# Designs tried in a protein design run: designed miniproteins, single chains, continued (5). Part 10

Each design is a single chain, and the fold is of that chain. pLDDT is the mean over its residues in the fold that is shown.

## One batch from the design tools (miniprotein)

Design m16319
Fold by ESMFold2-Fast:
Structure m16319 (fold): chain A 93 residues (1-93)
Amino acid sequence: SAEKERLIERARKLLEEMRKLVESIEDPELRLLATGFLVRAEKALEELERAESVEEEVGSLLRIIGEKLSVEIVERAPTLRVSEEDLEEAKKL
């Protein structure tokens, strides 16, 4: 499905940008937490990529990434590198 491919590409893009932000976090506790979320999200995305018709599940994953990681990372990291458009799209899915 073209929709599934689009959602997966968006999820990959968000994860890549979040990894860059995690590397800039000086708080070791927050960095560990954020790294844990990224690892779990990446594993879930790998599983979803191999399944059929999981657009809704990919959408849920994008929302979790946008809500949990962006909020917590913003509070501790000096600058967000993730686009506002990608985060808003994740929240709407």
Scores: mean pLDDT 61

Design m16320
Fold by ESMFold2-Fast:
Structure m16320 (fold): chain A 73 residues (1-73)
Amino acid sequence: SHMERLRQLREEFARLLSEVYKLKTKNATPEEKRKIQQEISDRVLYVDEHFQDEAFLEEEIARLKAELEKLKN
């Protein structure tokens, strides 16, 4: 169902965002961590404004996956 798909997409987004945050903060200073936390908070708010848009969520997830792969390499 549409509602179940939206829930799954939002959970996947949150999981990927958490992974990106962990990698970005691994060797970060307290000041850098605050800036990264603010970036993450802003991204969550932006996505929440589009919470019923499956295509938007799928594109944001794809962007996060690309960012995560870049951070791993």
Scores: mean pLDDT 84

Design m16321
Fold by ESMFold2-Fast:
Structure m16321 (fold): chain A 106 residues (1-106)
Amino acid sequence: SEEEQIKKLLETAEKVSRYLKEGKFDEAADILVENKDLVPGVFALLRGASPELALKISKGEAKEEFDKLMTPLEKEYFDQIKKAVEEGNDEELRKIVLELLKRLAS
């Protein structure tokens, strides 16, 4: 159900947020790679999007709203994330999300 999808998205975002507050960027990146379909929604939640909007963003249904939450540089990171996910390249995905997380925590 949508409710179950939103719950998983919120739990994933809460875990990532906790690791970021602790300076555990590698652990946060590992969680995102394990939940690669949720990566855009997790970042949307971290930027204050509603859970419903974050779920739509994760499904690729609200790109314009997602773009409003991000700087131009962060949008370039998300284009790279999308490519790494589409290519099944978990190593490249992990590298990109780790770099983005470090920028957001500075």
Scores: mean pLDDT 84

Design m16322
Fold by ESMFold2-Fast:
Structure m16322 (fold): chain A 100 residues (1-100)
Amino acid sequence: SEELEKIAEEAKKKIEKLFEELKKKHPDIDPAFLAKLKELFYEMIEALRNKDYETFKQKADEIIELVESQELSEEELEFLRKLFDVLGEAYEKIQELEEK
């Protein structure tokens, strides 16, 4: 679906901007951690694009486990909430496309 691809691409752009803002505000964050976190969020978006909700849930669980291992500050946790909000918005838009 062309509309499904558009939703996925818009979500990727929003995720990329949020990671750029996080890196600017918290330059001392482990770049390997940020790279892995970004990869997992992109994999969640690809799972949504493919309507693979099992993989979507698996990747969300992997993000939570990764984040819990890092002892993030409240400001970093607020940023993570914004990242999940982007995915939630994309998920709702895709569900609306399946509803006629």
Scores: mean pLDDT 83

Design m16323
Fold by ESMFold2-Fast:
Structure m16323 (fold): chain A 64 residues (1-64)
Amino acid sequence: VEKLALDLVKWTTEKVATVSDPKVQRQITLKGTAYAIRIISTPDEAEAKRLRDEGMKELDKLAA
């Protein structure tokens, strides 16, 4: 699960870098952080993968 959380943290950092609006950067950071905490808090790897994929999609939506 740690690798899945780290994958989402890296994705969050990448998406923040693609956005110039500080308000959107903050929203991406907060949402990414919340998903990373949820991922690291679950012992179920399948659920962790689901949360990572969901988080990445949500962050993409915010960055669009």
Scores: mean pLDDT 79

Design m16324
Fold by ESMFold2-Fast:
Structure m16324 (fold): chain A 68 residues (1-68)
Amino acid sequence: MDPFIESAIESARKEPTIEEAIKKLEKALNAAPTFVSSLDLPEEVREALLKEFTDAFTKEIEELKKKL
C-alpha cells in the first residue's frame, strides 16, 4: 500500500469518534485527485494510483460505517 494511503488511514483512526474518522477519510478521498495530479508521473500511473487511493479509502470508510 502507498505510504500516503497508510498514513491517511492511521491518522483517521486516531480521531476521537468514528464519525470524525469517516469525515477525515472523505476529505482525503476528495483531495486524492489533486494530490495525484501534482505528482510528476505518467497519466496511466497517476490513474492507477488514484484508483488505489479511492479503493483503500472507500473500504476503510465502509468498515468504519459498520461500527456505527
Scores: mean pLDDT 78

Design m16325
Fold by ESMFold2-Fast:
Structure m16325 (fold): chain A 93 residues (1-93)
Amino acid sequence: DKLLKEAEKLIREGRFEEAIEKLDELIKNSKDLEKIIKALLLKAVALEELGRTEEAKKLIDEANKLAYEEKLFDVLQESSVESVKLLNEIKRK
């Protein structure tokens, strides 16, 4: 997905607010629950790096709820692993 890849690149570059804008566009316009879960977790990474920890936690809770309701546990697990990997890459800078 182009928007997800662009958002990941922006996060790696430290452009967190721009990443959030791209992710919000995807969440608003997508009907693909897998993409929405991935976007919510990536947005949570960007919010956490901006110090917006409570907002990040709410998005993680939203992604968890959506995955439980739709039985998309594999997507949640994969997206969580990728988000942790991305966060670790940022913190090494």
Scores: mean pLDDT 82

Design m16326
Fold by ESMFold2-Fast:
Structure m16326 (fold): chain A 82 residues (1-82)
Amino acid sequence: SLEEKLKKLEEEKEELERQIREIEREIEELERELPSLTPEEQREAERRIAVLESARGILLAAIDFLKEQIERLKEEIEKLKK
């Protein structure tokens, strides 16, 4: 059913939002540690932050795509109730 598809998309969106929160937490932790690290450890941490920021960007794009799909499905469900 369309309601089951909507539920799955909303669950996928919530899961991606959770992943973003975990990534943001890890970035904040790495940024907090940076002043206490050696120059070599700082370069490694900066590389990890860059990878995490890239992953976050991809997940944000995926959430935007899911939001569009959710909106279209909600509109379709609403039309079926008329």
Scores: mean pLDDT 88

Design m16327
Fold by ESMFold2-Fast:
Structure m16327 (fold): chain A 59 residues (1-59)
Amino acid sequence: MKDDIDKVLEETLKSYEEVPSDYLTLLATANGLIAHGRYDEAGELYDLARKGREETLKR
């Protein structure tokens, strides 16, 4: 389980570096991390996703 979610996390972070507005992908990955008990990492992704969404909506 950790190997699979760890790979998804790495790919998600790389994609976000290219396209910062991809906050929905961050949110989906964060939910996966929570399901695997990795709450600290999920919290970071939720924070990034929330900031990305707020940045987009504030325009």
Scores: mean pLDDT 70

Design m16328
Fold by ESMFold2-Fast:
Structure m16328 (fold): chain A 74 residues (1-74)
Amino acid sequence: MSPAERGAQLARLLPAGLRDAAKLAVQKGEQGLQQLRQQSQAVVDLLRSLGNPAGADAVAALADELLAQAEAEL
């Protein structure tokens, strides 16, 4: 399995954690949204540093969706 495929697989295991973080972010309001943005960016940066841009792109797309949903709930 290629490193890119492994990165994409790892990114698929992260969505549950990101969804839980998004729920917590809504409870904390604007401060929670900033924390979610920082956490999501750190995960994306980590995946890119591991040479897994496909996984990083997948996590970034999910984070954008979850942030939009969280902002709509405020």
Scores: mean pLDDT 73

Design m16329
Fold by ESMFold2-Fast:
Structure m16329 (fold): chain A 73 residues (1-73)
Amino acid sequence: SELERRARRIAEALEHHARVSKELGLIDDETAKALEEVAEALRNGKLPESERARKLLKSIAQSRGVSVEEVLA
């Protein structure tokens, strides 16, 4: 579906961003872990376990004009 394709692309972008930004020292390990948790949640259709990752996912969904539930469905 369109939502599944969007979720996959967001997950891929987050994984890339976390990897590159961590390598460049632009983000700490905790932030990189939160980005990875969001990417995993998008691939698995489940809410992230950590509060930071849940807040980040909500922010991403809002910026894309969709709900968290719609992105994970």
Scores: mean pLDDT 76

Design m16330
Fold by ESMFold2-Fast:
Structure m16330 (fold): chain A 55 residues (1-55)
Amino acid sequence: MQASQDVRVHGEVFGDEKLIEIADKYEDVGTTEQRRQLAREVMKAIPRAPRESHL
């Protein structure tokens, strides 16, 4: 999966404009460092507790 595209779709589907902004910034990442930074930004936008909340 392409991280930036996946984040963009997730943001649009769940109405998270912050994720859409992050995905747009990293729309075409070419380096491992940029991909890591994308992941860090996503984690900062998504609260830790909610993502672990599961039935």
Scores: mean pLDDT 62

Design m16331
Fold by ESMFold2-Fast:
Structure m16331 (fold): chain A 80 residues (1-80)
Amino acid sequence: PAFDKEVREKAHEMARQLAKTLPPEVAEALLRASDLFLEGKTPEQIREELLKQGFSEEVAEEAVRTVERLYLKALIDKLM
């Protein structure tokens, strides 16, 4: 639905802004996680894909958690 797409798009925008403040390798993991989330991938699928791309388990898990937090923030902003 349009509502979920708008929330995901806002979360993706927030991830791009946040990535500008992070070290390059951490920023890259976050941006890839954000792209996969925008495509509709689940947190589990995103984590697996990041691991396949060569990111460590810790970096992949943190990137997924960050995207989930940004989604919740975007969702709350849209509901208010």
Scores: mean pLDDT 82

Design m16332
Fold by ESMFold2-Fast:
Structure m16332 (fold): chain A 72 residues (1-72)
Amino acid sequence: MMAPRDQVVQTLAESLRTEDVDTAVERAKEVAEKLGASVELREGENPVLIVTDPNGVTLEIPLPLLRAAVAA
């Protein structure tokens, strides 16, 4: 079974292929909510998503870098 954090990341990556960033973030938040995880968008010069699993482990994902990685 995929970890909740990894499921959120996969949802975000898949959505970013065909959808805008705002829609992709909303889909990721919906999946996180169902799994007991959380997603926070830290806005700024380099927007980053902070995904926190139910155990409090965090993963920071730069949105431009994530989009480039999915395209590769």
Scores: mean pLDDT 71

Design m16333
Fold by ESMFold2-Fast:
Structure m16333 (fold): chain A 120 residues (1-120)
Amino acid sequence: MEEELKREEEERLEKSREIAREIGREILDTVDEEMQLIQDALDAVENGDEAALQQQIDQIIDLVERRSGKKLDREKFAAALREELKKAVEERKKTGDESPSFMSALTLKVLSEVQRKLKE
């Protein structure tokens, strides 16, 4: 009886750790997907590739809608995102830094400023 209760507690702790690892992986996979889409959008802005930029913006909106479970005003979001991507291209060009930590910070800055503009 005591050995069975101890086993159930150990199994519960292991299951909690497994769930935490799965949630952590989903968060990291989402961040990596957002970073890649923002980087591709920044490259499209810098290269003047309007078709690639529109494709990346649509993918970013789809990802944000999927993550939040909320339908966005696509035109308003796209306009805000275009403005912030232009500012981010200038920042990246000024620093010359393409490290994962810089790109992560830049991605969060772009998304944060877009969300701020949508609330105003």
Scores: mean pLDDT 70

Design m16334
Fold by ESMFold2-Fast:
Structure m16334 (fold): chain A 86 residues (1-86)
Amino acid sequence: SNAEKLRERLKREAVELARVTADILGLSPQEKEELIRRALEKLDELFPQGKTAAEVVAETVREKYGDEGFQAALEALRRLNERRVA
């Protein structure tokens, strides 16, 4: 279904963004895996509300790492958007 395809796309986008955010924050491999897991859990929770992968990851990172985490997520999104258009 279209909803299943959208969910899988958003999962891939959330994993990529969470991974780059974890790298910016200097997280260990285990902390990176935990962040990815939490982002995917939050995505399932917020999917009915029409939230983007970026919104979900930003909220997850802010919850766990505060404003520093949120700024890292914004930087990660900027880097990924630049790579996509370059």
Scores: mean pLDDT 84

Design m16335
Fold by ESMFold2-Fast:
Structure m16335 (fold): chain A 86 residues (1-86)
Amino acid sequence: AAPAAAHTLLQKALEGAPLEEIKRLADEVVRQAKYQAKTLPKEEAKTVIELALASLRRAYERTTNPEYKEVIKKAIDELEKIYNEL
């Protein structure tokens, strides 16, 4: 689920995981959010995307790595777009 993937990204970013793993997790969050937006009822889809966004925003605020910030910001922008299309 997108919230679980976003929480894993937060954990890995705080642990200083390789940039490629952060990129892979960000892509996974976006992929799962798109899937859930299409398959869940609208209100449930909104809730899971809001939870995923909360974890991504927390990762963005807590990381000091500018490369992580760029990857996370791109994922946040994609999830906000998905949310606004619901």
Scores: mean pLDDT 88

Design m16336
Fold by ESMFold2-Fast:
Structure m16336 (fold): chain A 77 residues (1-77)
Amino acid sequence: DLLEKAMEIFENMVKNPIVIKSPPEGVTQEQASLRLSYEIALGLLRIYAWVNGKTEEFEEVEKKLEEKLKELLEKLE
């Protein structure tokens, strides 16, 4: 299940946050870490999906992962 794998990767990265010493202007370290985790997870999942012929499934997973990112970012406001 591509969605399950996506959530596992993203959640593992959220549990082990990337340390950002200098986040972009107007962005907190926590927000920057979450965005980077999202981008890395998306990149890995895109590669996996394209290699395994799951391009359509990736579109659904990308949407769900984006929803999860938005939810977590809203909690940091």
Scores: mean pLDDT 77

Design m16337
Fold by ESMFold2-Fast:
Structure m16337 (fold): chain A 79 residues (1-79)
Amino acid sequence: MPLTPEEEAAKRSVGEVSLRLGYQPLSDLLREAAERAAKRTGISVSTARRIIEKLIEQGVIRVEYDEDGKALLLVTNAH
């Protein structure tokens, strides 16, 4: 299924945040990615957060956890 421009911006923002920050609390990664996607698209941070969560549900973004429960967000080609 093709992604919308907002979904593509969310996917790109997630990739950039994970590459820059590495393993972090999931809430911190989601906040940073949502803020970046919102800035790129002009949508609200809450809307960007919802898009990121939808992409996680769809397997476009995968969450990896380390032994300490910190998360890494990875972009996949699952869709």
Scores: mean pLDDT 81

Design m16338
Fold by ESMFold2-Fast:
Structure m16338 (fold): chain A 62 residues (1-62)
Amino acid sequence: MDPIVAGLERARELLAQGREGAAVAAIMEGLKQAGREDIMLALHGLALLREGLSPEEAAKAL
């Protein structure tokens, strides 16, 4: 499984629980595993999930 997609899947679950900081950390961990660790990119991924994109769609937009 793509580590960025895996991070976004976990972030979606955490975001549904209102745990925004934990959601960002989950995306950051996925990005780190892919060699793309960037807080602005993680925040962009979070925004895409809030817009209703799937983790796979959000990962493609990053």
Scores: mean pLDDT 84

Design m16339
Fold by ESMFold2-Fast:
Structure m16339 (fold): chain A 105 residues (1-105)
Amino acid sequence: SLVDVALLYALAGNYEEAERLFEEAEKAGEVTEADRKLFQFLLENPEAYLEHDRELFSDPEAHFASLPEEVQEIVERLRAGEKVPVSTLLKHASLLRRVPAVLLA
């Protein structure tokens, strides 16, 4: 969903794009109160997910290597600060949400 893409950009530190996409999702009526609280929490506590992921994913690189090559390429592009088309991110949103946040930031 568009909310998932906005959260992904927030985890990658691209807050401008994250806020823009979250606003579009809100105008489309796709944002729940839980989504809004989560998004606000990420903006105020950018390291919270990094600490949580470090506890859950003791080997983030091994987890990354287990993902499809197409998803790995998208993560590499996001790491490089590149703008990935929203349509491409939406297609892979469920798998991208499983990427350890430490690999995006």
Scores: mean pLDDT 72

Design m16340
Fold by ESMFold2-Fast:
Structure m16340 (fold): chain A 109 residues (1-109)
Amino acid sequence: MAAAEAARAFADALAARAPRGEFRGEDGDKRAVARVELPEVLTPDQLLGLDLAAGLARIAADELESGELDTFELEVRGGRITVLRVGGEERGEILEKLARDMANYEPLT
């Protein structure tokens, strides 16, 4: 399966609210790995997370097809993005670091 095809299939699975799935595609130097695992009941915040993940997967599919992106990895567990990696860089690690850095900020109300 081509990397772009795997990313599109993943986006379709999220739109269909598939309870679980794993999608893998590779062509040349391009790769896509995407996983979804949903809880029995989804909160509004989790539904927003799924819509975000589906949007990211569609964009990634287009960019993989055009050659603007070479790597796409995304994992959704419990309606939340737990892993995100694009272009060979692990953005999930960056997002976790940013979340930790922000944890000590006082809210501006």
Scores: mean pLDDT 68

Design m16341
Fold by ESMFold2-Fast:
Structure m16341 (fold): chain A 80 residues (1-80)
Amino acid sequence: VEGDAARGRALYRELGLEDLVGPDGEGTGFAPSLRPWADWPASVLLDFLTDPQRYRPGTILPSLADLPEQDRADLVAWIR
């Protein structure tokens, strides 16, 4: 499925990720920036969002595996 960045931004806020990672994914005192992931292939970023512990053991980012495929694709499009 193709992602929609505007929907991904809205979903990022609805999931409370803005409070953990910052309004633009720039990082906070609680979680590192998502900016380095913007340069990775969309499939790798999707895998990261599905199981963040596989890529960053100890991260406070929740697994998004239970989200619909379209919602996860929208988040990937926004981060990239």
Scores: mean pLDDT 70

Design m16342
Fold by ESMFold2-Fast:
Structure m16342 (fold): chain A 98 residues (1-98)
Amino acid sequence: AEELRRKADELVNEGVSLLRKALQYAEEGNFEEALRYTKEAVDKFLEAADLYAQVSPAEAERVRKMAADGVRYIAEVARKNGHTEIAEELEKLADEIA
């Protein structure tokens, strides 16, 4: 249980780092890289959620919600910058992980 939690925490930290990178690319107008890094971040968050689910369903739900909120924020930045197709793909991804 404690080892699974530590592994999940490491994956969350990796996911957050990747999501920050995605946001940086989005701010630079590079939405193709923003989408790529967002998908990589989501993979890390979903792995973490699966590990948390074995010990704490509440923590798994929290991680999924955090990931979905982060993805939706990047989608909003993409939409605001006229990248509607990328925004729609990100919104769909957020709905699937929530």
Scores: mean pLDDT 87

Design m16343
Fold by ESMFold2-Fast:
Structure m16343 (fold): chain A 87 residues (1-87)
Amino acid sequence: MIAEAIKKGIELALEKRYEEIEKLEEEAQSQPIESPVSITARAALRTIYALENPEGDPLFYEAIKAYYEDKEKFEELIEEIAKRAEE
């Protein structure tokens, strides 16, 4: 579930679905931080940040590159990010 929520956030940001991201961010304000809505909103915003600041978030920037170049590597990086989020 966490990996799927992160993946959705990244996909929304990379597809420039900013209206959907804005709605999720508004919904996230009334939800627990660990909720799927909050995780997706945070992942989308983190993706936007990483695109502008690759050095500030190298792991997410690597996931962004893999999204376009290597779908298998993208899935592996998402699983790693989700695992770290549970710690």
Scores: mean pLDDT 79

Design m16344
Fold by ESMFold2-Fast:
Structure m16344 (fold): chain A 98 residues (1-98)
Amino acid sequence: SRKEEIRKRLEELRREVEELIARLRALLAAHPDASPRLKAGLEHVIAQLEHLLAQIDNLLANLDKLSVAEAEERLRRLEEVLRILRQRAEELIAEVEA
């Protein structure tokens, strides 16, 4: 069903977010001497990604209560948030590794 496709995409999105959080936490651990600004930026993005995980989990828990159209719109918004956070994470990673 379309809702099963949405569920699978949400589960994939959840894994992508968890992997990015793990990568950023590993980067912080590897660079204890990084500037306070860069550390704060990375910690802020991690916190936003953890909030995104909570939103994904909420949508998964309520998926059966939503119309397909409502579920697709919420998924689209979550994917856009991850796109923005991933871009910010990549900028910070490049700056730390420079």
Scores: mean pLDDT 90

Design m16345
Fold by ESMFold2-Fast:
Formats: structure tokens, C-alpha cells, sequence
Structure m16345 (fold): chain A 84 residues (1-84)
């Protein structure tokens, strides 16, 4: 894959792996750690995507940002549940 594809999807794949690992561990402290790292990656990738101002079709941009929204939502959900 191109360096652009790696820059766009690599961080999202890493965040997804961290979220899935957080779901598999039983220790709340480890769940918070993994989900917090996933949230950080998703938030940093959102800023990079917005700052790059690349001329992607609107449909691509909407789907990409929605995927980031879903990752952030899932990570936050895991953190809140683990704090209970």
C-alpha cells in the first residue's frame, strides 16, 4: 500500500486492535490504559486528517470521520465502564 494509505488507515487499525484487546482483558486498569491509548490515536488522527486538507470526495471524508467517531465513542465507553 502507498504511504498515504498507511498514514490514513494504519492509525485506525492500531486503535481498533487496542479496543479489541481492551475488550479481552479482565483488569479494569489495563482496559482503561488500552482504551485511553486508542482514544489518543483516534483523536490525533482526526486532527491530522483535518489539517492535511486533502481534496478527497465528500463521501470518503464523511465515512472516514465517522469511523474515527465510532472509535472514539467505543474507547470512551470502555473507559467509563471500567471506572465503575
Amino acid sequence: SSSLEQGLFGPLEEAKKLIEEAKKVKDPEEQIKLATEALKIAQEQRQRFLNARLPFPQEFRDKYLKEIDELEKEAKRIIEEAKK
Scores: mean pLDDT 85

Design m16346
Fold by ESMFold2-Fast:
Structure m16346 (fold): chain A 60 residues (1-60)
Amino acid sequence: MSQAALARRLSEQTGLSFARALRSIRNAIDGLGFSAAEVARLLREGGAEALEREGVRRLL
């Protein structure tokens, strides 16, 4: 699984720093229970915004 590639994608889409994007990806996968495939799908289907919204909902 390429968490770094997903983080790079999120960073480019949202303007977040790579470090922040990577932490968000890691927290979503390892902390909140998202699979890497689900994260990739959210980015593909709804872009970085969809991942951000789902991540924020789970983080709250």
Scores: mean pLDDT 72

Design m16347
Fold by ESMFold2-Fast:
Structure m16347 (fold): chain A 68 residues (1-68)
Amino acid sequence: MEYEAVLDKEGNVISGVKAAQALAEGKAKKAVATAEDGSTAEGEGAEGSIEAANKLKDKEFKLTVEVE
């Protein structure tokens, strides 16, 4: 299944707490982050998914997290 979140430029979750929890708990299989300026980051597995979310810090972005 997939969870969506929106994060602000400070890393605060504006919406989609379940996606953020899946990342924190190491349950993410894949994450894709897309910023408003069109920049993207993606990663696979728990570690790669966390790294993808961190690559767009200081930007507001939409995060899609795949679990199970």
Scores: mean pLDDT 73

Design m16348
Fold by ESMFold2-Fast:
Structure m16348 (fold): chain A 77 residues (1-77)
Amino acid sequence: MSKEELLEALEKLEEDVDALEKSTEVSLEDKIAGLEAGLPVLEKLEKSTDDPEVLERIKELKERIKKSIAKLKEKMA
């Protein structure tokens, strides 16, 4: 993938994560499932680039997703 395509894909994932976190219409279980589905997509993007700037953004989004999943699971318990 080009750097532009990688950045666009990453930006879309960031928007999808933000939408899931803010949604009041999606169940907690479905939010967790949607966030967990984002992790393998990020791993695929990570393997597609050696750009440190893109890799840093991927790492930050992975951390954000993992923290969000943990908080949602805590709310379900």
Scores: mean pLDDT 81

Design m16349
Fold by ESMFold2-Fast:
Structure m16349 (fold): chain A 81 residues (1-81)
Amino acid sequence: MEEYVEEKKKKIKELIEEAKEYFKKGEVEKALELIAEAQKVLDEAVKKLLEEGREELAKELVAFAVEKMREIKEVAEKALA
């Protein structure tokens, strides 16, 4: 399960980094689509971890995603200001 969490963290990170690049280019719609995909990956992974009784791993994944979402918000605010 630790490997599963690391794979999902990597996928979320890749999607958020790609969304940051689209915000810098002014392609807001594409950036938002990537953020939505990252949220879907998070939701599906958290659901699976909770169904398997891995509450601490689910909390770690959520905390990781929250920090990545804070990073993208700062990039979006600077790019769109």
Scores: mean pLDDT 83

Design m16350
Fold by ESMFold2-Fast:
Structure m16350 (fold): chain A 100 residues (1-100)
Amino acid sequence: VLERIIRVAEEVAEKYKDNPDAVAAAELVREAAEALKEGAPDSKIAALLAAAGILAAAASFEGHEEAAEVVKLVAKAVAAAHDGNEEEAEKYIKEAEEKL
């Protein structure tokens, strides 16, 4: 699941490359997934996801609601994977892929 989450985060950054906040949010979600894969502390993963959420909200405020929605789905997939819920992570990442 984590490799798929990382790939989708990269695809989001490429699709929305003209929106710096959306790109930064997607990159933070990718970093959170990589940190989870490396066994980083929960606090680091939580901080990266929180920062991604703030930037996704900024992108939405600027009129990029689709970019913000996709970033939030990928972030939810990371959070579900972190909680050990692979089925929920797969569901969220599939929803993100369907919007790309």
Scores: mean pLDDT 81

Design m16351
Fold by ESMFold2-Fast:
Structure m16351 (fold): chain A 71 residues (1-71)
Amino acid sequence: SLEELIEELENIINGLEKYKDNEVVVRVGIHEGEELLKRAEPYRDKDERLKELVEKLEEMIKEAKEWLQKQ
């Protein structure tokens, strides 16, 4: 459901924010986040909260990938 997708997006964002310096958590979070973004893409324009969370997760994945390149 759309509500479950929003909850999954919030959970992955919170995990990446909380454990941003843990390489294992960051690598797993990027993988899970990218899969979740693919699942959310068809619904991006259906809900404003979902769209905001998608945009936030996209930016966080970008920053996380840049951080991993420096490790």
Scores: mean pLDDT 85

Design m16352
Fold by ESMFold2-Fast:
Structure m16352 (fold): chain A 94 residues (1-94)
Amino acid sequence: MNDDIQRGIRRQQQDRQDNRTDYVNNRQTFQDIRDRTGMTDASINQLISYYDIRIANGDTSVIPDFLRMIDIYEQMQNHNPADRQQIDAIRAQI
């Protein structure tokens, strides 16, 4: 067997670790936004829970959509109702 296989495994493990770190950091930012804005929308909490469950089960493919959702929420503090339509569109894909 070629040593390249062991290098491939290490890269996959590192990618998963980095993705989990990014998730934890971005989740904290989203919690801070919620706490500051007083957002208590149950649908928003349901969406967060959905991403939490999928990432906890090892499905890192949802991280890009989760990061996009966080970016939209950060902008919603200072922006128009159109941003909600983007969040609803992401939720509809679930």
Scores: mean pLDDT 59

Design m16353
Fold by ESMFold2-Fast:
Structure m16353 (fold): chain A 79 residues (1-79)
Amino acid sequence: GEKKLEEVKRLRKQGADLIGQALASKDPEERQRLLEEATRLYGEALKLAKELYEKGKASEQFLKDMEDAYKSARDAVER
């Protein structure tokens, strides 16, 4: 299998799980920390997704979905 593609999927799942925890949290400090962690994971996933796209190993839609996920997480931190 493509190791980088597997890593992107793993990072995306971890980030999504953290966002879910943040949205369920009633503690503003915990929510902020979880959103910052999720944004870091999505940032790493986006970096790998760009490398995969450059190598013809991922579709433009895969890259776009990852860019959209990262922007959403980043914007949530800035609230």
Scores: mean pLDDT 83

